# Designed miniproteins, single chains, continued (3), part 2

Each design is a single chain, and the fold is of that chain. pLDDT is the mean over its residues in the fold that is shown.

## One batch from the design tools (miniprotein)

Design m8036
Fold by ESMFold2-Fast:
Structure m8036 (fold): chain A 57 residues (1-57)
Amino acid sequence: DAAAKAAKEAAQFAKILRDTKARLDAEGASVTQITGTLLRIIGAQIDGSSLAELRRL
C-alpha cells in the first residue's frame, strides 16, 4: 500500500530531523548551523536521497 509506505517514510524522516537536531544541540552547534543542516537534509530528501544516507548526517 503506497499510502502506508509514504506514512512510514514520513515518520522515519521526521525522526531523522529530530535526532539530528538533538545531536547538534548536544554538540553545541548554533541555531544557524542547526537550521542549515536541517534544510540540507530536507533538500536531500526532496532530491531522492535514501533514508540510510540521511541518517548518516
Scores: mean pLDDT 77

Design m8037
Fold by ESMFold2-Fast:
Structure m8037 (fold): chain A 81 residues (1-81)
Amino acid sequence: DALRARLDALIAQLPAEWQGPVRRIVDEALALLADPNASPLELDVLIGLLRIMAGVARVIGDEETAAILDEIVDLLEAAAA
């Protein structure tokens, strides 16, 4: 699973306090992507939460965390297309 391996590698680069919350959102997003009956709205909400987290990282001056979260969002959006 190339997508999961890439996402796991990105999450591992996050500060420890971000890893748990981000992993939960990513695992839920991957489950929705694997479900052909899943609502596109539910996936959009999870991606939106990751974007909010990236915004919070930027506000607190953590540009590296924000960049990693943006890359996670880009990978999930590419997988949904």
Scores: mean pLDDT 87

Design m8038
Fold by ESMFold2-Fast:
Structure m8038 (fold): chain A 76 residues (1-76)
Amino acid sequence: SLKKEAEEGARANKAYAEGLIKKYKDNKETVELMQKMKDYMEKGAKDVSNLDKYLAQAQQYYDKAIELAKKAEAQK
């Protein structure tokens, strides 16, 4: 069912987001963006009828977080 698939996808996305938050814990701005991404993914899993809208919001925060993370990685 779509609800089960969305819940499974949200768990995978949550685990991925938590991993990124842990990896970039010293970069507060990246962590804040990834936390917002995680929050919208969790909202989407709880309200599958609005999943597309919540995923679009999550994607925007993800894109900003990844841009910032790439900048941080370039300084390694």
Scores: mean pLDDT 73

Design m8039
Fold by ESMFold2-Fast:
Structure m8039 (fold): chain A 99 residues (1-99)
Amino acid sequence: MEGALALLDIAFMVREYAEEEGVEIRNREELEEALKKIKEKMSPEEQKELEEKLKKTEEFLEILDRIGEELQEMHKRGVSEEERKKKLEEIKKELEELS
């Protein structure tokens, strides 16, 4: 998916910037400030490319939000992650005993 590749490109670019400047990016505000400073070092053509990648990343994050809502709905039903893990472990044991 193009949005996933765009997200990885942005993450790599932000990581390189953080390493070069010796700064830590801990929240969204610090991320937005880093992206602003990265843009200031870019040509108009590179800025346009970055803006297109940011748009693709936003579209990808919207898809992840929908998946997150589905996972929250499952959690709201009171099915624990431990119960799911136990069920997977039981299936694994049954498969190992049949071998």
Scores: mean pLDDT 68

Design m8040
Fold by ESMFold2-Fast:
Structure m8040 (fold): chain A 68 residues (1-68)
Amino acid sequence: MVVTKEEVEKFSDSSIIIFLMNELGVSYEKAKDIVEYLRSHEEVSREQLMEKFGLTEEQATKLIEFLK
């Protein structure tokens, strides 16, 4: 399960941050780091989000589904 840079480009940084904080319970600082990571990569997998940011499988899946 992956999200592409083109899919992420449809969303503002603030909309992704608000989703991460309100729906997934992620801190503002971690949400900012996740957005920067998504913007700096052509493709991001669920596994990369879990490994890099300590997201649960459920959190990483919901984020990718939100960005689809």
Scores: mean pLDDT 88

Design m8041
Fold by ESMFold2-Fast:
Structure m8041 (fold): chain A 88 residues (1-88)
Amino acid sequence: EAPEIVVEARLNSDGTLSARIYLDGKLVGEASNAVEAAKLVAEIVEQLGRPARITVRFDGAEATAEAEDGKSAYEATLNALRQAIVRA
């Protein structure tokens, strides 16, 4: 059973991002931009020391990836958030 990380993100009217980060359904962090969110997810995966499933949710869009380490978690989270922002 891989740990599950969920990033719930939204774009505010002023163009800022609000993101909430959940580990196995528990709120573990909040971020105000895509880079902060990606860093927090990377830190969580690095602390776990094992692969994790990452799901990014943004205004009805969803992207899921498996990350083996903090670096892959950072890249997957950042790319998903950037793609979602462009589509918003």
Scores: mean pLDDT 81

Design m8042
Fold by ESMFold2-Fast:
Structure m8042 (fold): chain A 90 residues (1-90)
Amino acid sequence: TMRRQALSNLSAARGYVNQARRLVRQGLQGTPQQALQLFDQADDLVRQGRDFADRAYSLDPDLGERGRQLVDDTQRLVTQNRQRVLQQQQ
C-alpha cells in the first residue's frame, strides 16, 4: 500500500515535471516575453511536482529521492533558461 502510494505520487511528480519541460521548450520557440511568461508557469508546475515528490519521500525514501532529483534538475533547467533569455535581452 505505501509503495503503491509512493509510486502514484512519483508518477504525479513526473507529470508536473514533464509539463514544465514542455513549457520551457515552447518558450524557447517564442519571443523573450512569451518565454518568461511560460517559465513562470513552469516554476509553478515544478513547485507542484516538488510537493508530490516530498509525499513520495515520506512513503518510500528511495522512490521519493528519485522524484526530488527529477524536480531539482527541472528547476535548474527553468532557472538556467530564464537567465539566458534575460541576458539576451540586454
Scores: mean pLDDT 90

Design m8043
Fold by ESMFold2-Fast:
Structure m8043 (fold): chain A 75 residues (1-75)
Amino acid sequence: MPSMEELREEYDRLLEELAEIYKSNKDNPEKVKKFKEMMEEIYKELEKLYNDPSKSEHEIAEEGVRKLRELIEEL
């Protein structure tokens, strides 16, 4: 089971990877639009989890990492 530190490091690495993908596709408006829509959906879902008192920080971090990995695989 990954530690909170490992999850934060993974999350940061995935965000850096996504930023590079975004930069590479910046001249393509359709890809940029899809990227923004997918990121907005992830943030909305994570916000709901953050507002759920039954969810631990660890569970929320694991879901965040999972969703970012799925987004990278879809791009």
Scores: mean pLDDT 77

Design m8044
Fold by ESMFold2-Fast:
Structure m8044 (fold): chain A 65 residues (1-65)
Amino acid sequence: MVKIFGAAGDPVNNTPEQVARATEAGRIVKEGLESGDADAVRERLAPLFPGETAEQAALGVRFLN
């Protein structure tokens, strides 16, 4: 069966692997904040999250930078 790894794709349940992926996404956002490159953040997050979630993260980078 498709478990939380396949079913979630997102950090829906707090397994160590999903937490690690969410942490990695957070690092991408933080690096984008330093660079001010919101577009790069959006592109890097798109494979991990739906485009809308990635866009919201990129907007956060733009606002904070």
Scores: mean pLDDT 61

Design m8045
Fold by ESMFold2-Fast:
Structure m8045 (fold): chain A 67 residues (1-67)
Amino acid sequence: DEKVIELLKQGIRNAFSKEDAEKAIKVLDEELENGESIADALQKALESIGVKVPKEVIEAIVEELKE
């Protein structure tokens, strides 16, 4: 869902420095292009900037952003 991905990118830009946000968004886009789920892509994006979040919390965030 493109809308969920855009909301996640906006959240990343609002929560992190410009450098960290750009790095995380790049990883998010790469993982999504490789066929990863939004939740898995988000987890890897956050891990790329040193942010560790439990999988259950990541999945809850993604579910909350769906229509």
Scores: mean pLDDT 82

Design m8046
Fold by ESMFold2-Fast:
Structure m8046 (fold): chain A 76 residues (1-76)
Amino acid sequence: MKTSAVARNVTKEEAGEVAAKMAEELGYPVTITITSADGTSLTARADSPEEAAKKAQELANKLGDEPLTIGVTREP
């Protein structure tokens, strides 16, 4: 069973879409971690595709440096 996925070279505009697609492959609930180019990381939990997209976009908007790295981990 796949429990995590990572996407690299993500822009702020696509962060919500990328995170939601990765989370759909793993199933819910998930933990989403977004890391900026300077190494700053922000994390949120999501229980649905809408929540994953919204929270990932909010985290991306708080980060300054592109490209972003998005990690998604399946929670039990």
Scores: mean pLDDT 80

Design m8047
Fold by ESMFold2-Fast:
Structure m8047 (fold): chain A 69 residues (1-69)
Amino acid sequence: LRAELEALSREELVAILEERGMTREDIDRNLNRELMVDAVLAARRVEELRARGAPAETTVPGGNFAPGE
């Protein structure tokens, strides 16, 4: 799968990561194209584990109720 992701354009990798919950700014700051591929692979692993072992309850993690200022 890594080879398939490497064949994707940067914009396509960004779109996949954004769909997984990352922002374009976060991607630009923390990830190069190769790191984007690794991040997509990691995100897919997390999604697979989530879908398989997701708990009955869904709670928002510690990012909610944080003012910007």
Scores: mean pLDDT 66

Design m8048
Fold by ESMFold2-Fast:
Structure m8048 (fold): chain A 58 residues (1-58)
Amino acid sequence: TAAILYQDGYGVVAQILADGKIAAASLVAMSPAEITEMIQEKTGVTADPAFATSLDLY
């Protein structure tokens, strides 16, 4: 599983394992549209803005 966190004009792409551990992360400058696209590319599912916003709280 992969997740994206958005913080202060930057996104952190993280891979979250089934047991809740973080396997990998990278810091990139991303727009909300790019974050949604990246989630789809990494997970194979279409993400909505609510999903991205919830991850931003981490």
Scores: mean pLDDT 49

Design m8049
Fold by ESMFold2-Fast:
Structure m8049 (fold): chain A 94 residues (1-94)
Amino acid sequence: SPIDSTIDRMNQILDQIRQATRNGDIQSVVIYASDMVQMSMDLGVSINNQDLIQASGQLGQQINDLVRQGSSPQQVYDVVVQQTTQIRDIMRNS
């Protein structure tokens, strides 16, 4: 299903974010996290899931706020992991 394919891709992106975090590469963390936000937002629009659209937008805003505040790659990663757990739960219950 489009949902299962998106969850699989999110898991791949999370592995990329984890690796970038271990390398202290904030730029790559932000790029991968933004790709994931865009992917989950696109799915939410495609399946008309307002909760998924809102959760994806909220994660995008939180990432931007953390970057603006000079947060570490680990701090960005922790928020991404927490919010993507919620996003995946919304997807599975769609």
Scores: mean pLDDT 89

Design m8050
Fold by ESMFold2-Fast:
Structure m8050 (fold): chain A 86 residues (1-86)
Amino acid sequence: MQQRIQQALQLFDQVIQMIRDNSPVDDILRLLGQAVSLASSVVRDPDDQRQLIRYSRQASDAIRNGDRDSAIQHIQQARQIVQRYL
């Protein structure tokens, strides 16, 4: 479990870096999808899982709209939920 949590956190950090580097939107969204899928497998609280999905959707929308600051903030919020499971 700890290894999967650490992997999910690393993937979120990589997504943030890709946004900062102005990587292609499709590549950012693909990696975010992988991070969310892995995070959902380790987040067992239904309320935390609902918040994780909400922040992930908000991040995806921000990425598509070119709102880098909002995208990073929503990813950081999702990351904080996952970090509590360390």
Scores: mean pLDDT 88

Design m8051
Fold by ESMFold2-Fast:
Order: C-alpha cells, then structure tokens, then sequence
Structure m8051 (fold): chain A 98 residues (1-98)
C-alpha cells in the first residue's frame, strides 16, 4: 500500500475568526505549491484537514500552522498527523504560546 498522510488541525474557539482566515490563506498558498496535497478548511468549526501522499508535505503544513499560531498569544491548536500505509504512525501535538 502507498503511504498516505492525513493532517488534522483543530483551533480553539478563542482564536479570532480573522486570524483563522489568515492562517487558512497561508495554508492554501502553501498547498498550491505542493502537488498531490488536498486541503479542506471549515472556518465555522475551526478545522483544517490536509491529505498528502508525502508525509514531508503534511509536516511542512503543520510547521507553517505552528509558526503562525506562535505569533498569537493565548491561542491553542491541536495538530494530529496520521501516516497510513506499510509504516502506520501517528503524531499528536498541542501548540500553546507561553
């Protein structure tokens, strides 16, 4: 089976909608540069789902979101990366600015 990466990013309700829209715009811009990456954004639930055939592409999106949320105090983001295939692996991160 071909490895597939699924990245699920969930933002806390404390995140301003304007900030979420800015993060979503940056994620879409990055995804447009990565072939084979599909992005689904639900602004009402504060959720971004990314599917990629390459784990590195999904991780790059996760790192972008982590960097953007680090610029905003009191924001909490849950990032879950799942790799499906012969080497199934799950990574979960909660990003909080201290």
Amino acid sequence: MTPRAVLEITFDKSLPKETLEQIAAHVRALAALLPGVTVKIDLESGKITVESERVEDARQVAELVEQLTELHPDVKVDIELRVEGPETREEKRTVERK
Scores: mean pLDDT 72

Design m8052
Fold by ESMFold2-Fast:
Structure m8052 (fold): chain A 62 residues (1-62)
Amino acid sequence: VSEEQAKAVAEEGKKEDARAVRLAAAGDSEGAQRLGRESLRRTAKKYGLSPEEARKAYALAS
């Protein structure tokens, strides 16, 4: 994964995580988890990465 791809994936993941956190704070933990899984999968597809590569890219920016 290129550094630019890793940064882009991490930025996208952080935005989706913010939405998931809001759902969890509202008491929708199941919806938050579902959103998190779906957003990671979509981001992985968008950048031509596997879900594992997308998680790794997200971790690198954390």
Scores: mean pLDDT 72

Design m8053
Fold by ESMFold2-Fast:
Structure m8053 (fold): chain A 60 residues (1-60)
Amino acid sequence: EKLKKANEYIQRAAAHLAAGDRVEAYRDYAEAFKLLGDQSGYQKATELAERYEAERKAAA
């Protein structure tokens, strides 16, 4: 179940990246890494999502 859900998040993240939705993409990657137990991946993906969200708000 966890592996299946992680794969769904990865596919959704890839679709978001293709659409230019970086914040949404890295949030989905973070959820996938969390389900897979990849603590390093989860931390980095969360940091990237937060950074891109802050940049998007500052640039608007």
Scores: mean pLDDT 82

Design m8054
Fold by ESMFold2-Fast:
Structure m8054 (fold): chain A 100 residues (1-100)
Amino acid sequence: SVKDLLEELIEELDELLAEAAALPRTEQTLIVLSALNEARNELRKLIEENASIEEALKTVEDLLKTIEDLKRRHNLTLPVLDRAIELLRETKERLKELLE
């Protein structure tokens, strides 16, 4: 279900957030923590509002674009961010499969 997929994504993002929080406090780490916290909060809101597959897909696509733009704009090279991007891409594809 959409809820199960979003809960799985949030759980994995929480693990990445914990990993990022353990890193030295640099400008890159603070930007990554902020972006991942925002993503987590938007995904939690989708669950609370019982969002449709279409709404969840749009939100995941929008979050992915935002995070990829931040990575490019700030030259972010933290591996935790690349793992978050891959996780969002995988979730996007799984949501598309639920729509079909």
Scores: mean pLDDT 88

Design m8055
Fold by ESMFold2-Fast:
Structure m8055 (fold): chain A 83 residues (1-83)
Amino acid sequence: MPVTSEVGEEDLQLLLDWMKGKITPTGEDLVRLRTLLLNFDLNRDGTLDAGELSQLVRYIKDPEAARLEPPVRGPEDVADRLP
């Protein structure tokens, strides 16, 4: 399926509920969830790991903070935090 640029709160809530184990997706929900996971493969490496999911959750809760701390950090960002 094509990448979807418009992800609604319902889509994000479905993903979060599934990750938290609150729901067992079936039929349409299962297909939709798989599509969301493919679209949120931030590294485009064919997998969505715990780091990518953590970043997504952060984006939903606080999109401004997520923008300040991208999924991939550069050496200059790390240098300010090293002793």
Scores: mean pLDDT 55

Design m8056
Fold by ESMFold2-Fast:
Structure m8056 (fold): chain A 63 residues (1-63)
Amino acid sequence: MTEGQKAAVAAAEAVEKRHGAVSAANAQKDRSSLAATAAADFERVTGKKEATAEELREYLESQ
């Protein structure tokens, strides 16, 4: 994965955790879909389109 994809996946997992996953099995299966959604949400929330994995981790950890 590129670092952008890794950052999106990390954001997806954090967002899923905050909202409460419907099902752990479904979360794993739809992780790619979650990554796409998280990328869009991250862009909307932070206004950054090219966040690094480190920046994303720092942001999520700060929350």
Scores: mean pLDDT 58

Design m8057
Fold by ESMFold2-Fast:
Structure m8057 (fold): chain A 72 residues (1-72)
Amino acid sequence: KPTPEELIKKAREKMKYKVTPEQFRALARRLREGELTDEEIERMAKEFGISKEQLKKLVEDLREALRAAGAR
């Protein structure tokens, strides 16, 4: 079973973003609590140094990875 750390590493490599594993973990933890608001998306995009559109794609990819981990 892939660990959350392994899923985060794969998502980060796939997306070519300069985000840290800690930033990915924070995002993954928040997504488990519920959907992000527009304000949270904007705040996290600023913290990650990426655009809101890039963060939305990251959220989609990470949500898929979390679903796979939760289902298996």
Scores: mean pLDDT 69

Design m8058
Fold by ESMFold2-Fast:
Structure m8058 (fold): chain A 105 residues (1-105)
Amino acid sequence: SLLAEARASFKKGLDYFFAGDYEKALLYFGRALRLFRLVLGLEHPNVGVVLFLLGQVYKKLGKYEEAQKLFEEAKRLFEKFGLDLEALEKAVKNKDKDAVLSFLT
């Protein structure tokens, strides 16, 4: 299913991101974003999660303006759905892949 492909792409993006392969992380997170938007719509918690991880990748690449726009959109979606963005940020900082994946519904 497209949803299973989106989740698999997100998981690969996380593996590359934590390994420091930011170019492959962008590719797989970008694919996950397109697939989640296609299946779940433009405004869904899973979209917010992927946008936050894309923001983290752009920040690592020194693209701070692009990162800020992604973080602002992720925050808007998390606030809209009553989700804890600080908990996701902590999971990413700790490189806790299972904790990050738990934010996907």
Scores: mean pLDDT 92

Design m8059
Fold by ESMFold2-Fast:
Structure m8059 (fold): chain A 68 residues (1-68)
Amino acid sequence: SALLEEKLAEIERLLEEYVAEKDEEKRQQLFNEVLRLHVEALDQLDEAEAAEFNRRVEALFRRAQEKM
């Protein structure tokens, strides 16, 4: 799904910005935006796409944590 891939790309970009950001307030804003996009995406995706989205977002979060 084009929508699924677009939402994943947005979350990946924000997580990369989050990992690179050194200002604590800006990091919190980026993390809040990731959470907001995650919730919005789940509202727009069907059951099968939501399951795939959650699996791939979990992988992106694990990758981000490895860089912290």
Scores: mean pLDDT 83

Design m8060
Fold by ESMFold2-Fast:
Structure m8060 (fold): chain A 79 residues (1-79)
Amino acid sequence: MMEEMARRAEETARRAREVGDEESAELLEIVAKNARDFADAGVGTGMQNMMARMAEGSVESARERIEELLRRREREERE
């Protein structure tokens, strides 16, 4: 679970860098690191669930921002 969340955050961070959103990429890299650290620390299921929920929100926000940037690029290409 946390490993999968870390991978998703890392993948989204790479995509953010590709569109020039360095700020979102930096935040997602921190999210991925925290997810891996929590998995390695053996924290209880409740804490893992809370962290996963917060990480999911961060990934969703970044995805929405990336889609917005891609839509702007697409509109410029059509003009």
Scores: mean pLDDT 73

Design m8061
Fold by ESMFold2-Fast:
Structure m8061 (fold): chain A 81 residues (1-81)
Amino acid sequence: MEELRKKVEEVEEEALKKAKEVASSSEGTPEKVAKVVYETFKPLSEKAGKAGAEIVLENPTVEAVLKAPVVARELALEELK
């Protein structure tokens, strides 16, 4: 159980780091940020990745970029139990 939680937390941190990097670039778009969140979570849970991407696409704000990896993490943990 602890190993799975650590792996999911590592994926959350990686998704947040990549999403922030894309969002801070001069050519960063909501679609590119959403894609990064989706692709980072996809190997763990495609459903979680899609949910994270939807949050960014629905409301492309800094808050959404920060919230998307957290919501994706919660869904991945629920799915993988």
Scores: mean pLDDT 80

Design m8062
Fold by ESMFold2-Fast:
Structure m8062 (fold): chain A 73 residues (1-73)
Amino acid sequence: MTVRERLRRMVEALREVAQKHGRPELIEKADEALRLLDQGTPEALHKAAQLINEILASLTPEEREEVLRRVRE
């Protein structure tokens, strides 16, 4: 799995957890990160990583564990 594919899987998991817990602000950030990953430029990937970090910092420990579980399959 490429770094981009792994980041995409992480963002999809983040979006699902944000949607389940009623956090529309984080859904918006996740959608922007997915758009940037689809662009695939180094600048877009850097910005996507920053958005992922912002989403992770906004989650509770329980929500973060749910994301990690989903990414692990």
Scores: mean pLDDT 81

Design m8063
Fold by ESMFold2-Fast:
Structure m8063 (fold): chain A 90 residues (1-90)
Amino acid sequence: MEEAIEEVKKDKEATAEELLKMLDTGMPAFKERLATLPKEEQIEALDRAIEFLKQLLELAKKFGLPEEVIKKIEEAIKELEELKEKVLAE
């Protein structure tokens, strides 16, 4: 029983670390790839990424992940939404 509870806590911590790492490395890489795409494909990629991050944010909150993870996902969503507005305006 105690070992199973410890494993669940470790899984949450491991998931949090992986998500933070994914955002720290994935966001710059995504933006770099995005800049090479035509405008129409940029909009589609941004829409998919924003939807994915919003879904991830909901799951992170439901799963009870640390505030650092929640904040990083929220910041990533905002950044991509601002980028989408810029692409649509130009």
Scores: mean pLDDT 78

Design m8064
Fold by ESMFold2-Fast:
Structure m8064 (fold): chain A 63 residues (1-63)
Amino acid sequence: MDAEEAARKAREILREAADAGDFSVTVDEAVERAIKELGSKVPKADALATLEALSAEELAAFA
């Protein structure tokens, strides 16, 4: 599903930013960027909800 793909891409963006030491990137910004890069028509709210569901399975906290 497009929302799931956007959520996974947003998680990747957040991880890349954290690995670079940039903690200024917000979850909202990562989701917006993921939707844009994928060319998705998924509403941001749906992508955020899916990201939260994925984060419950895998802790979204970068150790």
Scores: mean pLDDT 71

Design m8065
Fold by ESMFold2-Fast:
Structure m8065 (fold): chain A 93 residues (1-93)
Amino acid sequence: DLEELARLLERAAEQVEEAAAAGDRFAFDVTVAMAMMALSIGRKMAEKEGDEEAAELLEETLDRVAEAAAAGDAAGVVEALREGAERLRELAE
C-alpha cells in the first residue's frame, strides 16, 4: 500500500531530523538504511504489480536519499523522504 509506505517515509524523515539534531551518526545511518530498504522493496512490488509510475517515483526517491546521505546532507535526506511521501500519497488517492 503506497499510503503505508508514505507514512513510513514521513516517520523516517522525523527520525533523521532527530538523529541529526542529536549528532547521532549511528541513528542517522540506521534510519537512512531502513528507509532505503523500504524504498527498494516498494519499487520491486510496484514493478511486479505493473505500477510503472510508482516504481519510477520510488527509484527517483531512493536515488535522491542515497545521494544526500552519501554527501552527509541530513536536510537533503529529510526533503527527499518528505517529497517522496507526498507524491506517493497523491498516487494512492
Scores: mean pLDDT 86

Design m8066
Fold by ESMFold2-Fast:
Structure m8066 (fold): chain A 114 residues (1-114)
Amino acid sequence: MLKEKQEELLKKVEEELSKIAGDGEEEKRLREEVLEELRKLMEERKVETAEGLVEAAEELLRRISEEAVREIKAFENPDIEEITRLIGRVLRRLGVAWDVVLAARKVLEEEKKK
C-alpha cells in the first residue's frame, strides 16, 4: 500500500536524521516542520521507492531555497536586526532540509545493499 510504503520510508529518514541532526529545541521544531513538508510532497509525488524519496527530498530542498529567496526579496526597507533574524532562520531551515536530503540518500544506499 502506498501509505504504508511512505510511512516506512519517512520513519527511516527520521532514524537517519537522529544520527546527524542537532539537539536544540528550535532545530527539533524545524525537523518536525520539514519532515511534515516531506510527507506532503511524498503524497503529492506518490513516492513508493527510496529513489523517489531522494527525489522528493531534493525537490523539497529546492522549494525551501526558492522560498528563502522570495522571503528576502519581499522585505520592504528591512532594518539590520530584521535581516539578521530572517537570514538566521532561513539558514537553519535550509540546514535541516539538507540533513533530510542526506538522510534520504542514506536510506537509498541501505536499500541498494539488499
Scores: mean pLDDT 80

Design m8067
Fold by ESMFold2-Fast:
Structure m8067 (fold): chain A 68 residues (1-68)
Amino acid sequence: SLPKEQAAQVLSQFLKVSQAYAQSFIDLVGEQDFYQLDPQKLQQVTKGLLGKDLDQGTAEQLYQALHS
């Protein structure tokens, strides 16, 4: 898995939020739990915690970027 700082950078780019906001999001989910999220769960937590709607394709791209 990516280091937290790199994961926050990736998340920041996909969600169009600051890197600091993305780091806070990862901390709120829990770092270990964040890396266990599949694309469907990424859509659910992003909507619930950030109010951001991700389509399935974007969520799958984000998942791949986090696990590259």
Scores: mean pLDDT 80

Design m8068
Fold by ESMFold2-Fast:
Structure m8068 (fold): chain A 120 residues (1-120)
Amino acid sequence: SAEELIEEMIKLAKEQSEKIKEAVKKDVIEAKKLLQEMHLEILNKFVEIEELIKKLDEEEKKKIIEKAIEALKEIIELLEEVGKYAKEVIKDKEELEEFLEMIKAFIEDLEYLIELLKKL
């Protein structure tokens, strides 16, 4: 169901954000890989969620859209926390800038998805 995919998306984001925090402390290249993987996985899960939402009746659709928007906002907060942590632990300025730009791009995609959901 759409609700189950939304819950799975949040759980994945929480688990992946913790792995990314551990990785940035040890290996920034690995952290970038994990961030990219999280980005693609969340976008893929969103496509499935959107397809299921389009099949719902109007009353259920409104409820699930609200839940999906809340989930995407929670993921944005997790990414902001990852960015804040990266600023404290990444010593190389160029690597930090690249990592923060990746987080920014991810957040911008999620903000776009929120606007997309508001139009459904």
Scores: mean pLDDT 90

Design m8069
Fold by ESMFold2-Fast:
Structure m8069 (fold): chain A 58 residues (1-58)
Amino acid sequence: RVSRENLERYRRARAMVETYVAQHPEDAALATLAHVAAVAGLSVRTARRAREQEREEE
């Protein structure tokens, strides 16, 4: 399980990337987990864990 701080970092980064891709559909390839992790300042492993935890809590 990831910390609450890392989960919030992931959520913010994911929302930012999704908003950017919605405005720039040519950049849809940027909606990868690796890119979201980089924006959040997290490792890909931590970002993957945060994504799984978010889905379980929703």
Scores: mean pLDDT 76

Design m8070
Fold by ESMFold2-Fast:
Structure m8070 (fold): chain A 71 residues (1-71)
Amino acid sequence: SAEERKKEAEERIKKAKEELEEQNKKIKEINESGAKLPSEEIARLIGRTLRAIGDLFEAELELEKAKKELE
């Protein structure tokens, strides 16, 4: 149902935001430490951040579609 899809989208948004917060914390720690990470480690961190952003965007679109069906 649209209500179930809305609830699932809200849960996905919450999880994606939590993932982004974790990645932001790691980026802040790297910047504050002055430590130079290997390029592969930086690439993995960026990749995870981009995937979380993509999932958040998709979940937000799904939430909007579900809201429209409930109206």
Scores: mean pLDDT 80

Design m8071
Fold by ESMFold2-Fast:
Structure m8071 (fold): chain A 62 residues (1-62)
Amino acid sequence: DPRTEAFRRMRAEGVPDELLMAAAEALQGKELTPEQLDRIYRAVMEAESVEEAKKRIEEVLK
């Protein structure tokens, strides 16, 4: 599952579990294109806070 692999990579890169959980909840039940998944990966990796990551994810899912 591409989503599972993306989250595994984020965790390996040192993303906090709280941020990963927030992202997983925001994406629950959502159909994602490969482009959206890549944007979400980058948003999470570049975010300085959980709040910033959530805002960027919401923008991608718009």
Scores: mean pLDDT 76

